# Designs tried in a protein design run: designed miniproteins, single chains, continued (4). Part 38

Each design is a single chain, and the fold is of that chain. pLDDT is the mean over its residues in the fold that is shown.

## One batch from the design tools (miniprotein)

Design m13307
Fold by ESMFold2-Fast:
Structure m13307 (fold): chain A 83 residues (1-83)
Amino acid sequence: GAKLSEELAEAVKAGDAEKAKELAEKLVKLAKEEVKGTPAEELLTKAAELLAEAAVAMAEGDLEKAKELMAEAQKLFQEAAAL
């Protein structure tokens, strides 16, 4: 989870739209499969959705929106890790 989130952040920073999208999709899949039925599921699902929106924003050239969405996703990952 966290490693893929960091790689996604690096891909967005590098302007690699294809890699950012691929990493976001992989992170969404892992969040849904690995935390299914746990208290963290809702938080990680929301974080994954924010990362998917960040990838879309980045593809549209809205880097500020992508950065903001990624920051919110990181907060949710930290909250899930505390559970």
Scores: mean pLDDT 71

Design m13308
Fold by ESMFold2-Fast:
Structure m13308 (fold): chain A 65 residues (1-65)
Amino acid sequence: LPEILTSKEVFPGVSAEEAAERFKAEAEGDVRVSPVEEHGNEEYQLVSVTTPESVHVHELIGDAK
């Protein structure tokens, strides 16, 4: 069974949506993105990358607009 991994990545000075676009450009392949959530001065977006061995969920944290 594929292993589920989680990580958090902080992108100062950019929105979570912009951080996700940069991430998708590098990761390529089977990438899924959640809706953006705003919490105070930060934006949060989840990006999952699926491989045959694992599903890696990245929590991307950027600055709120």
Scores: mean pLDDT 73

Design m13309
Fold by ESMFold2-Fast:
Structure m13309 (fold): chain A 69 residues (1-69)
Amino acid sequence: MDELLKEASELSKKLKELLEKTNDEEIKQVIEEMLRRLDELGTALVTDPSKEPELRELLKEAKEFIEKL
């Protein structure tokens, strides 16, 4: 769990840096949505460990999105 939250934190930081750097409105919307989902799932995991697979999938999506940029 702690490693997943750390990975989510690192990806959120990277996504925020990309959000500041990009002027593409479509890319901004995708980043903002991913940041929102990461925050929601990260918060939910504190009280509901069953959300762990959903966070793992989102982390994978975020990594693939960053790599495709």
Scores: mean pLDDT 80

Design m13310
Fold by ESMFold2-Fast:
Structure m13310 (fold): chain A 66 residues (1-66)
Amino acid sequence: SIDDLLEELRKKLKQLEKQGLSSVSETLRQVIEEAERYVKEGRLDEAERILRAGLELYDTVLRSLS
């Protein structure tokens, strides 16, 4: 669900912030804010799409740190 995706991405944002990754943390914060705006507008498909893109960004960053 969108709520599950939002919760997951918020947890990942906190992890990046704890690691001091300011630039990517700011990008994920903007993704979350945009997704929340889509939810308020009833644009649930767009919200899901951007949240999944945010998760892909996180995964790419995590792989780069390994």
Scores: mean pLDDT 84

Design m13311
Fold by ESMFold2-Fast:
Structure m13311 (fold): chain A 103 residues (1-103)
Amino acid sequence: MTSEEIKEEVKKIMEEAERIYEKAVELFKTTKEPSEEFLKELEKAIEELEKLREKLEELLKEAEEKGDKETIEEIKKAILEIEIKIGLLGIMLGVAKVILKNS
């Protein structure tokens, strides 16, 4: 890929990551009592974000082979942003599991 093609793919991945994350956060905010279905939806969101992170890691390797420092730093920031989103959804999932077990 060219550096421009890599940057365009990163943009598409980050737009999809934001969509997945916002939907999961909205579900968490609107759910009064966690259910098994709710837990599965959060787990699915985490799995989808992990797949997007793996795609970014593949793009990072390609950018590193090209020596494009600017594109490398952009991808590293994107990976960190997805990792933060995964971590936050993981906390939400953990909280929901505790509530469900005590209900």
Scores: mean pLDDT 87

Design m13312
Fold by ESMFold2-Fast:
Structure m13312 (fold): chain A 79 residues (1-79)
Amino acid sequence: MKKVTDEDLEAIKEAALAVPGVVDVYVRKSDDGTLADVFVAGETPEASQAAADAARKKGEELGIPTRVAAVPASQALLP
């Protein structure tokens, strides 16, 4: 299984952040380094879903499996 690179994570993060109405995005490697864990916080459920879809699409383009979780904007992602 392909190992995820930091460049892959940055590309996925940028794709999600490019979605209008997105407040925050956090991306990390899984513990085994084979997939990207993505957390998106949008101003609306629709923005969160669009960001999740953008992250998944970018992951597919890069050949990287993604686990995407949408979180409410009221729960800002911690740094």
Scores: mean pLDDT 77

Design m13313
Fold by ESMFold2-Fast:
Structure m13313 (fold): chain A 87 residues (1-87)
Amino acid sequence: MAKEEEEVDALMATYQARLDAVRARAAALSLDEQIRVLSLEVQRITIEAYGVASASSPANAEKLKAFVAQLRQDVLDWIAALRRAAA
């Protein structure tokens, strides 16, 4: 239980770092390419996280799913901001 919580917390930190790194690299790309790479990375993280959640305790699965829902919302907000800056 406690070890699984530590692993889930470490995994969430890893997903955040992955998304932040993609966002930083994408800043040099065209608008369409920025949207594409951000959408693909959050989709990959979502698939990976749901796989882990299916093998986790209900509490840790809910925590991980909530974290991934927040990452997806962050990416949608970033894409909206990119589109506004381009307009």
Scores: mean pLDDT 85

Design m13314
Fold by ESMFold2-Fast:
Structure m13314 (fold): chain A 60 residues (1-60)
Amino acid sequence: SNEVEKLENELSELIEKFQDGKASLEEILSKLEQIKNLVKNNEERLTLIDDVEKKLEELK
């Protein structure tokens, strides 16, 4: 959906900012949670989001 695409773009921007030290891990995790809630009936997308979330947890 258009809303999911917008959130995915915002997530990509946050990840780039995080890599540059300009955003927090908490902001990325919050954005991932918003996306998961919108796509929870799409198994493939949920799996991808869970994989990203696990990799972000390793950065703690």
Scores: mean pLDDT 76

Design m13315
Fold by ESMFold2-Fast:
Structure m13315 (fold): chain A 87 residues (1-87)
Amino acid sequence: MTVEEAEKALKEFKDALDKGDLKKAKEAQDRLLKQIQTLVKQGKTKLAVQFIAQGALSVADAYKKQGKTDLAKEIEDAAQAFLEKHT
């Protein structure tokens, strides 16, 4: 249940970022973060870490589409370092 809710929130976050809908992106991000916290409380830390990284990479992809490639790379590098440290 929580994993499906996290996947839905992540998809809504990516869709909102692609459309430039910052309000919907913020609402989806808040729901995703709530599900991530629930996964951590359930001991599903590896899944929580993966969702955090996927959220960050979605932001990086949106910045690439805007031509902000340097910011996108910084986020990608941070997400990769986070995955390596926590998985």
Scores: mean pLDDT 80

Design m13316
Fold by ESMFold2-Fast:
Structure m13316 (fold): chain A 109 residues (1-109)
Amino acid sequence: MRVTAEATATVKLKKGQTGTISVSVDAPEPGRATLTVEVKGGEVKVLKARLIGTNADGSSTVSEEKEGLLKEGERLEISADFGPGRVTGTVIAEALSDAEVTLTVRVET
């Protein structure tokens, strides 16, 4: 597959903090977007993870939502097909320890 857009955001959370983290890309072409959530330095509880994109007709598509516990070295992935335009990955995560959460949104054709 050819990568048409990619962006990464990293946020540090302290034990007991709940954060909302978002990363966006502008896709020049229709494609399959994947949100990848990774944790370094600790553990987090993902309360919600999703992708939102704008379709060619101006409607919005929302992916399935995922939740789960993530430790260092584990990842959570969500994929959905979108048209050209803004694709945003969003995670709501509760830190079970001090941790670094990295979100990557990648669009491929």
Scores: mean pLDDT 84

Design m13317
Fold by ESMFold2-Fast:
Structure m13317 (fold): chain A 61 residues (1-61)
Amino acid sequence: MPLSLEEAKEKAREALKVAEELLATSTDPAVQAVARHVREAAERALKAKTGEEASKALESG
């Protein structure tokens, strides 16, 4: 699914915000583990050079 690089970066920023909020508010280790995975996927998307790569990175989170 073709996302532009800018569109994928905006989605990644939203995912980072949600993951950071979960890490700050949740004490459940299972929720924190999922939030860390989402944060990692969002960071990979932000480091991607193309919208296609960014989209695939977000898909893995």
Scores: mean pLDDT 77

Design m13318
Fold by ESMFold2-Fast:
Structure m13318 (fold): chain A 88 residues (1-88)
Amino acid sequence: EDYEDMLESLKEQLEGFIERYGLSEEEKKKAEELLERLARIAARLQKEDDVEKKLKVAELIHEAFVAFLNKDFEEAEKKLDEAEEILE
């Protein structure tokens, strides 16, 4: 429950960040890709029964969000790749 709520909160914070800080077109594209990947991860996470996997994915999502706020899009993508791999 808390990890799913955290993922939703992070998504909302990313959307707010995009609106507030006037990102460049390239940065907007990366942010949109991140949001799409977060939506897919959230959908998979909703159907996952393994609590340990859910917690690991939530941690990786948080790390991806922090990397994005620092404009480290490469690190953000790596963290999302790790989260998606856990859910495969």
Scores: mean pLDDT 73

Design m13319
Fold by ESMFold2-Fast:
Structure m13319 (fold): chain A 64 residues (1-64)
Amino acid sequence: MVEVLEVLHDNGVFTTVRVRLPDGTVQTVVIDKLTGLALVVDDKGNVLRELSEQERQEILQGLG
């Protein structure tokens, strides 16, 4: 289960959040509202991986 810890940024197109993933790690995720993708990024903004649809929905529910 993905837990939203903090909303870092929201510009209306991209939302950047800090989340705890099911493996217990804390990661930064960028949600692209145009494409519907949720991407795990490093501290430099490089895309590491895409989250599943279920993980994306859990983040969106945590945001309200």
Scores: mean pLDDT 79

Design m13320
Fold by ESMFold2-Fast:
Structure m13320 (fold): chain A 71 residues (1-71)
Amino acid sequence: MEVVEVKVEASEKDAVKTAEAEVPASTDKIEIIEVNAEGLLAASALLEGTTLTLSIKAEKKSGVKAVATSR
């Protein structure tokens, strides 16, 4: 079992913040992970000139994290 950890950068105020977006791993996490990665690429289209970081970790019965970290 594999889990993708991607920190989502959320600029609420004027300071750079990173937020965790949890994705449910119930039925088809393979597609969810794929769609999640594709979603980050789509979001990158809105934010041109950003770098995305992807991390894959072993899944544990605790939940799936999807957080995109941008620099």
Scores: mean pLDDT 37

Design m13321
Fold by ESMFold2-Fast:
Structure m13321 (fold): chain A 131 residues (1-131)
Amino acid sequence: DLEELRERVRKAFEEKKEEFEKELNKILNDKDLSVLDLVEEVLSVIMKIFDPEVQRDFDVILQELGRRYAAEHGELPSEAERLALFLREVLGMEDLADALLKKVEDRLKALYQKNFGLDEKQAEEAIKKFR
């Protein structure tokens, strides 16, 4: 039962809520992290707060969120979008999910503009292909 898996993950999160929110806010406010490093650090914090059995439940939930997204949008979500879905739908942390996606998008846009010579519109169109 998917709801039983979500409930187990929510309970594990509640025991570590303050630590998790503190670490996530540090990552989101770190301007020196690259886009890939930012996503990896968020995932690492999530994995660190869970026991191996709960980590397995977490992986099942992420795969189900990915499948639902693919069924609705015709494409697999990015890792950042899948993490944001977890934060929003499982943990109820909509503001943090939105902050994560915005930070990733802002950094990707800046990277494409500087490293590939794209204008703002071209960078936005490139990002949409990965969302």
Scores: mean pLDDT 75

Design m13322
Fold by ESMFold2-Fast:
Structure m13322 (fold): chain A 68 residues (1-68)
Amino acid sequence: MSTEEILEEFRKRVEEIKAAAKSPEEELAQLMVLFGEYAARLADDPAALDAVGAEFARRRAEIEAELA
């Protein structure tokens, strides 16, 4: 699986979380669990982890803005 394929899967799961979440707090909690799962799987793939981490950071910042 390429970095682009991994990132596409991650983005689809993030979209599902956003659609299903009832609050920004719930969305953030689910997003953090999802990122933890990917980080564990990608421990030996720094390029894929960097790409996923960047997408995670972007989504987290949007959710944190909603919580403020």
Scores: mean pLDDT 84

Design m13323
Fold by ESMFold2-Fast:
Structure m13323 (fold): chain A 105 residues (1-105)
Amino acid sequence: AALREEARAEPGDVIVLRAPEHPSDAVSEALGNLLLSLRHMENADFRALLEKLRAQGYMDITLEGGDFSLAGPTSAEAARLVAAAEAAFAADNPSALEVVVRLEE
């Protein structure tokens, strides 16, 4: 599927990444790594990951309200997560991942 036209990036919004119905093992691993790092990722690293995934056209991003805060992983961890997600999405062409994240200041 395509990026939703109503998606917006405003302070305090929640980003929802939707998973495909039957993800590959690689996509499932990338999603697992994403979910784990969301608890420890700084906004800049997370935004870089989302921009990479969005540029690939393999996911939908939806904004909605929620409660979530991010803490910073290392840049090496962020780079590995981005590379794994890009490889998984390129191989399987998933339409979406579903992860609810609220970005705070």
Scores: mean pLDDT 44

Design m13324
Fold by ESMFold2-Fast:
Structure m13324 (fold): chain A 88 residues (1-88)
Amino acid sequence: EAIKKAKEGIELGKKSKTQEEAKKAGDMASKGGTLATKVSSDVRTGIAGALRGIGAQFGAEKGVMSPEEAGKDAVRGAELALEAAEKG
């Protein structure tokens, strides 16, 4: 489940053209990172992925980040979540 959400976050983040797509990518990265902390020995990397996903989601929502910028941060967060999940 953590791996699936992380992969969804990466895919959605790469395709982000709208605020809603960027928010969804950030949400998937956040959920992937959070789930990874339950199964991974690398809890720190899972937390880092989750926090980056949350940041991308809020940045897009508040208009502080463009959808493309938030999408890129969501991809980075999701990549961290995937790395953590694969260590579990």
Scores: mean pLDDT 77

Design m13325
Fold by ESMFold2-Fast:
Structure m13325 (fold): chain A 79 residues (1-79)
Amino acid sequence: DALIKAFVAAAQRLAKANPEVSTAEDALAVMREAVDQLVAEGVIADGKVEALSPTKALVTLTGLNGETVEVEVSLVGPS
């Protein structure tokens, strides 16, 4: 899916720029920043990141056409 691919690419780019990602909170912040960047660039219409547990988050991405996709991500160690 193009939305998931765009999110993964943005999150990986931000994680590479932030080598201090060492906690679940840091990983969550990087994912939220990736979503915000994609919205700002007009790649997606909206998105949110929700903490489901201390080790898991749910990322919801809404495309410009109203398509919504959800992906669960593990909040484990440095990325």
Scores: mean pLDDT 74

Design m13326
Fold by ESMFold2-Fast:
Structure m13326 (fold): chain A 85 residues (1-85)
Amino acid sequence: SLADEILEIMRKLSKEGRDKALEALEQDPSVSPRALALFAGAAIAIENGDEERAKELVDEMVSILTPEQAERVLAKLREIAEEEK
């Protein structure tokens, strides 16, 4: 699922990469404040090693996004992951 792909890439990113992703999503006016809060919460859960909480928050985020918005989030995460090399 898109949620599982987003979560997998978020886990592979560094903390700096997750922070960059959040900053980039904050600049996208199509992403709601609630979706941003869920993304930020998922990033914190990953940093704390709380895998179940991270999954719950990403699942909630994807549930409130359109498929096109979720695909844009995934594309931005992939872009940042490529930059981290």
Scores: mean pLDDT 84

Design m13327
Fold by ESMFold2-Fast:
Structure m13327 (fold): chain A 92 residues (1-92)
Amino acid sequence: MEEEELEKIREEAIREALEAGLSEEQAERVAEIVVELYPRALELQEKKETLGPEAVRDEILAFQIELAERFAEIVPLPSVERMLAAARAIKA
């Protein structure tokens, strides 16, 4: 895993969190979680491509729950929901 890729992911996460109205401290903590969980997200993507989405469905759900729980410790749930809604609106 390249350090440059993780740094870019970290910078993007901080930028998006600040744009969503989080403090610099909250943005840094969100970025730490995103960087920590990024390798697992890639592993799940590879498993999905190899075994099919049904075979990894429960692992993906567990990953999403863990991500949401970690974010909820740093950011109030309404702020997390607002961030997710904003991200989906941009990508959809």
Scores: mean pLDDT 72

Design m13328
Fold by ESMFold2-Fast:
Structure m13328 (fold): chain A 86 residues (1-86)
Amino acid sequence: LVDKIDEAAAKIAQTYKDHGLSQNVQGALDLYDKVKELVLKGDTKAAAKELQALADQLDSMFGSEDLQKASQEASAQLRELAKALE
């Protein structure tokens, strides 16, 4: 689970960089770190809720078609991770 969260975080960071949103990378990484901390503490329900909230935020993101597609793909991965934590 932690490795899949790291993979999702790396993919989002790369997506932001590819679309000129490098300033948003640290904020996204901080949120993933919070999710990992919750998983390590055994608060999987809170971790799942945070992943769902992040996925909803990504689904609501507006921008280029490429950015939207990448955001939807990342959102789907986060929802899959949230289900695994429930």
Scores: mean pLDDT 71

Design m13329
Fold by ESMFold2-Fast:
Structure m13329 (fold): chain A 74 residues (1-74)
Amino acid sequence: MEETLKEHSPVQLSKEGQEALQRGIERGRRLERELREQGRSPREAAEAYGQAVMEGYIEARKIDGVDLTKQPLL
């Protein structure tokens, strides 16, 4: 089963926030695999994964009452 362990970056999120982050991670992993299967570069696949995870994290922070959408993504 999937676990929400983030040892390198422990995030203090509500249960709802953790679920939003999990969905972002799952979407990112699927996108990464699909891009790799399509012959896209590993870098492009990794960037898609990172973007999806970041979106999930932003949603999780919104649930906690923090609006991160004001910050530009690099």
Scores: mean pLDDT 71

Design m13330
Fold by ESMFold2-Fast:
Structure m13330 (fold): chain A 77 residues (1-77)
Amino acid sequence: SEMQQLIQTAQQSYQQAIQVGQQIADQAGLDPQKRQQILDLARQAVSDNPVEPGEDPQDTIQRVVQAAQQQSLKLVQ
């Protein structure tokens, strides 16, 4: 079903966004408060980058991950 596919894509996007943010946090040695912000940024990236009609799920995931990566890098400064 379309709804099940949207849920799966959102979940995969969120997990990959967290993974990318966590890698950035580990490499930059971010404190626990900034690490928590990375989780919030991952949720926001999913919310701000919904699946577009006719879009491949991988394109949605890539867009979410790129958004989360850009926002997470701002925490490093």
Scores: mean pLDDT 81

Design m13331
Fold by ESMFold2-Fast:
Structure m13331 (fold): chain A 64 residues (1-64)
Amino acid sequence: SPMEEFRKLVEETKRRILELVERGDYSGAEDTLSLGVQEIADRFPDLPLDEIIAAALELMKVIT
């Protein structure tokens, strides 16, 4: 389903951000977050804005 594809993309992006943070690459982590949020918005245009914001906050928690 589109929701399963959305959650998979969020989890894959979160994993990549976590790996970059663990290596001390905070610039790479921030870039990956920004590009990941854009990819989510582009691939799931019918997704409510609140779901996109929730995903962005979930990804930001890995960095912060």
Scores: mean pLDDT 85

Design m13332
Fold by ESMFold2-Fast:
Structure m13332 (fold): chain A 74 residues (1-74)
Amino acid sequence: SKEEKAREIMDEAVAELEAWFAQHPDATREQVKAAVVRVVNRFWERLDKEGIELTDEQRGELLRRIAAVAQAHL
């Protein structure tokens, strides 16, 4: 389903960002920002390609998860 696909893409985006931080514990603010932008842009492109429109709840969850991971390193 589109709901399951959206969840899969969301989980992959968060996991990719977490893995990046694990590999770059000494990353600069600029490197962190660049990584976040790349992951978010890829996420956006994947959703668009799949024709998936996120619910307000899904959008909020994703933004909170990404922000939490990024803020811990910014």
Scores: mean pLDDT 79

Design m13333
Fold by ESMFold2-Fast:
Structure m13333 (fold): chain A 92 residues (1-92)
Amino acid sequence: SLEEEKKKLAEEYIKYGEDALKRFNDVAAQARADPAGRELADLAESYAKDIENGIKRAKEANVEESYRNALMVKKGADEGEAAIDAATAALA
């Protein structure tokens, strides 16, 4: 059913966001070790906070709201990865 498909996709996108959150926190911690990495650390922490809030909203919602919030989590994770990759390349 459509509801079961949305529930599975929401769970998948929440997991995707949780994995991205771990990566962003790791990047932030590593970047914080050097004053030159301060802007990268701030960027990674900002995306991590947004993903964490999005995951919380997705988990506390009904199926329809969970699905919509999980889609935003995936979008935010993809945007965060691109921004962090660009910032990391600029430091090299």
Scores: mean pLDDT 88

Design m13334
Fold by ESMFold2-Fast:
Structure m13334 (fold): chain A 79 residues (1-79)
Amino acid sequence: SEELVKLLEEAVRKLEAKDFDGAIEALEKALELEPDNRALKIILEEVKELKKLAEAGKPIDEQRVKDIIEALRDLIEEY
C-alpha cells in the first residue's frame, strides 16, 4: 500500500496545483493497484469533470476541489 499512498499524495499535490491531468494520471495508476476501490472511481470521475470545466473555460468551484482533496486525505488515512 506504500505505492498506493504515494499515488494518492501525488494526486493531492496535482489538485492543489490545479493540474487536473496530473491528478487523473495518478488516480488511474492508483485504480490499477485497487481496481475495485469505489471511492477512487468516484474521485477520478469528479476530477475528470473538473478537467472538462477547465477546458471549457468555465469557473472552477474551489470548494469542490477542496472536497476532493479531503476525500483523498481520508483514503490515505485508511492505509
Scores: mean pLDDT 86

Design m13335
Fold by ESMFold2-Fast:
Structure m13335 (fold): chain A 106 residues (1-106)
Amino acid sequence: SKEKALEFVERLAQAYEELLKFIEDNKDNPELVKEIVKGFKEWVDRFAEKVIKEHPELKPLAERVKQRVDEIEKNADDVDKTIEQLKSFLEELRAEAERLRKELEN
């Protein structure tokens, strides 16, 4: 449902905002950034799998999210690139949440 898609996207956006702030505050510690990105990927994978099981209609969205976090984790050795990718995907998540809210208010 669109309501469940919105809930999923909003929760992800919040988690990405918190991760981005943490990485920006710790950008001088690349080993810590790599470790936290790995933990974040593991959390996103578990969350996405739970969403797919409970709401199979959200599988395409959840798989896209898993793919994007895989790309971010793959580049986690480059802190500046990681920040850029997190900002880009956070903007996409915020735009999707706004679109879903407008559709639900219609």
Scores: mean pLDDT 85

Design m13336
Fold by ESMFold2-Fast:
Structure m13336 (fold): chain A 105 residues (1-105)
Amino acid sequence: SPLDRVRAAIARLREFLATTDLSPVARKGLENTIATGEEVIRLLEQLPPDEQARLAAEIVTDLEASLALLEEHIEKNDELGVLIAVTMLGGSLTAVLQQARGALA
C-alpha cells in the first residue's frame, strides 16, 4: 500500500541515521525529518482508509525519489547533496503533515 511504502521510506531514513557518519547539521536535519515522517504516519493511520491511501500516494513518489538522492549522496560522501536531499524530504513530509492535520480537524 502507499502507506506501507511511506513506512518503509521512514524506516530507511532511521537506518541511515544509525549507520552513517553524518555531520552535526545533516544528522539534526535527518532527525527532524524522521520525527516529521513519524508524525505523518501517526496522523495518516487516524484517517479513513480512502483518505489515508490518497494522501500517502500523493507523497510516495517524491519521498522515494528524494530517498534515492540521499542514498546516492551518502555513497559519494557529498555533504551538500545530503543536505539538499534531507531538505527536500522534510519539505514533502511537512506538506502532507499539514494536509493530514486539516483532514482530522
Scores: mean pLDDT 85

Design m13337
Fold by ESMFold2-Fast:
Structure m13337 (fold): chain A 64 residues (1-64)
Amino acid sequence: MKVVPSEEALKMAKEIAAEKNEEKRNELLLKMTLESLEELLKETTDPEVKAKIQAGIEAVRESM
């Protein structure tokens, strides 16, 4: 797929896997999760799924 968001997500995942510092890796993982959830929220049209994604975003933000 030549979708820029998917390529960015893969690049971020590789950077997380390469990061040996646990604290930095966890921060990158949380940021990647937040970005992925925000992207899913924009692409999702189902209001129930949107509500679940929004709850996930808030949970990630509070854990940061």
Scores: mean pLDDT 70

Design m13338
Fold by ESMFold2-Fast:
Structure m13338 (fold): chain A 105 residues (1-105)
Amino acid sequence: SEAERAAALAAEQARVGALRKARQPSAEVEKAVLELLEKVLELMVKRGIITEEEKELGMKVFRSEATPEELLRFAETIEKIPVETLDEIIAEMEPLREEYTAKLA
């Protein structure tokens, strides 16, 4: 469709722009990492591995806004997840990680 062609062109232009910006990784890299981490946590909520509240706590931790007690609570939440379950989440997120890595390279 016309809308799909316009979206594809916009996406390609955004990708080229991102590659040019990637020469100075700072706030843009940090933002991209936080967006990727949020997507990982959202996938975990969708799979029933963590709750929405635990996702919000995790985002607070990643933004360095968490108290020491909140950091420990989030660490305990992650420690309860089997390594095999984490490996499955990482595998499912691999295409998105490659996309974000290419965008920042």
Scores: mean pLDDT 72

Design m13339
Fold by ESMFold2-Fast:
Structure m13339 (fold): chain A 85 residues (1-85)
Amino acid sequence: SVEEFKEMVQSAAPLDEAQREKAAELAEKVAEKFPELIKDPNSARILAIAIALHVVGGAAALDPLIADETDPKVREAIEYIKTLE
């Protein structure tokens, strides 16, 4: 579910209150655009880590994750996350 995915994102890194709110907003956008990826446990975990990294370190923090990703759909989703606020 979207709620379970939000919780997964918020638990992926130590976040303050403002970062937790931003993580929830980004998780919602990702779940809306890539609903099939958040239903798969492996893809959901990778995307949760990507959102947490973006919230903490900004868009550039995702570059190593994009370089290492072999699934083209998951890579597309990480690249989408990189474009968010």
Scores: mean pLDDT 83

Design m13340
Fold by ESMFold2-Fast:
Structure m13340 (fold): chain A 70 residues (1-70)
Amino acid sequence: SLLDKALELAKKEAEKLGKKIVSVEVEEIGNTVVVRMTMEDGSVLEAVAIKVTIGGVEQTFYFVVPVPPA
């Protein structure tokens, strides 16, 4: 599922940073899933999975966005 893929991406990126995850939030909006992870140092990552139809072919895109501190 989109959620499972977004969670796997988020976990992989958090592991690369070597930081402890202190909270995880999930948002599902239509064809998009966002997993927001907060790490022990206050840094935040969002992993996004989105389904798009291009030329009659369903494609799934994944990306990770660092969120600046508020």
Scores: mean pLDDT 76

Design m13341
Fold by ESMFold2-Fast:
Structure m13341 (fold): chain A 62 residues (1-62)
Amino acid sequence: MTAEEIAEEAVSLVKKLAKEGKTIEEIKSEVEKLIKKYGPLTADEGDLISTKITSALKELGG
């Protein structure tokens, strides 16, 4: 699975859990579990995924 695919899956999960009424803390916990399943990431891969997740979370927090 590519970093882009992981980022898309993580963002999809954020949006799904937000629609279910989960808290930001619960969403972060589930996203962390997802990322851990894919094993070690490069710095660039981690930055890409983190940026996409942070953007999605900001949309929930505004």
Scores: mean pLDDT 78

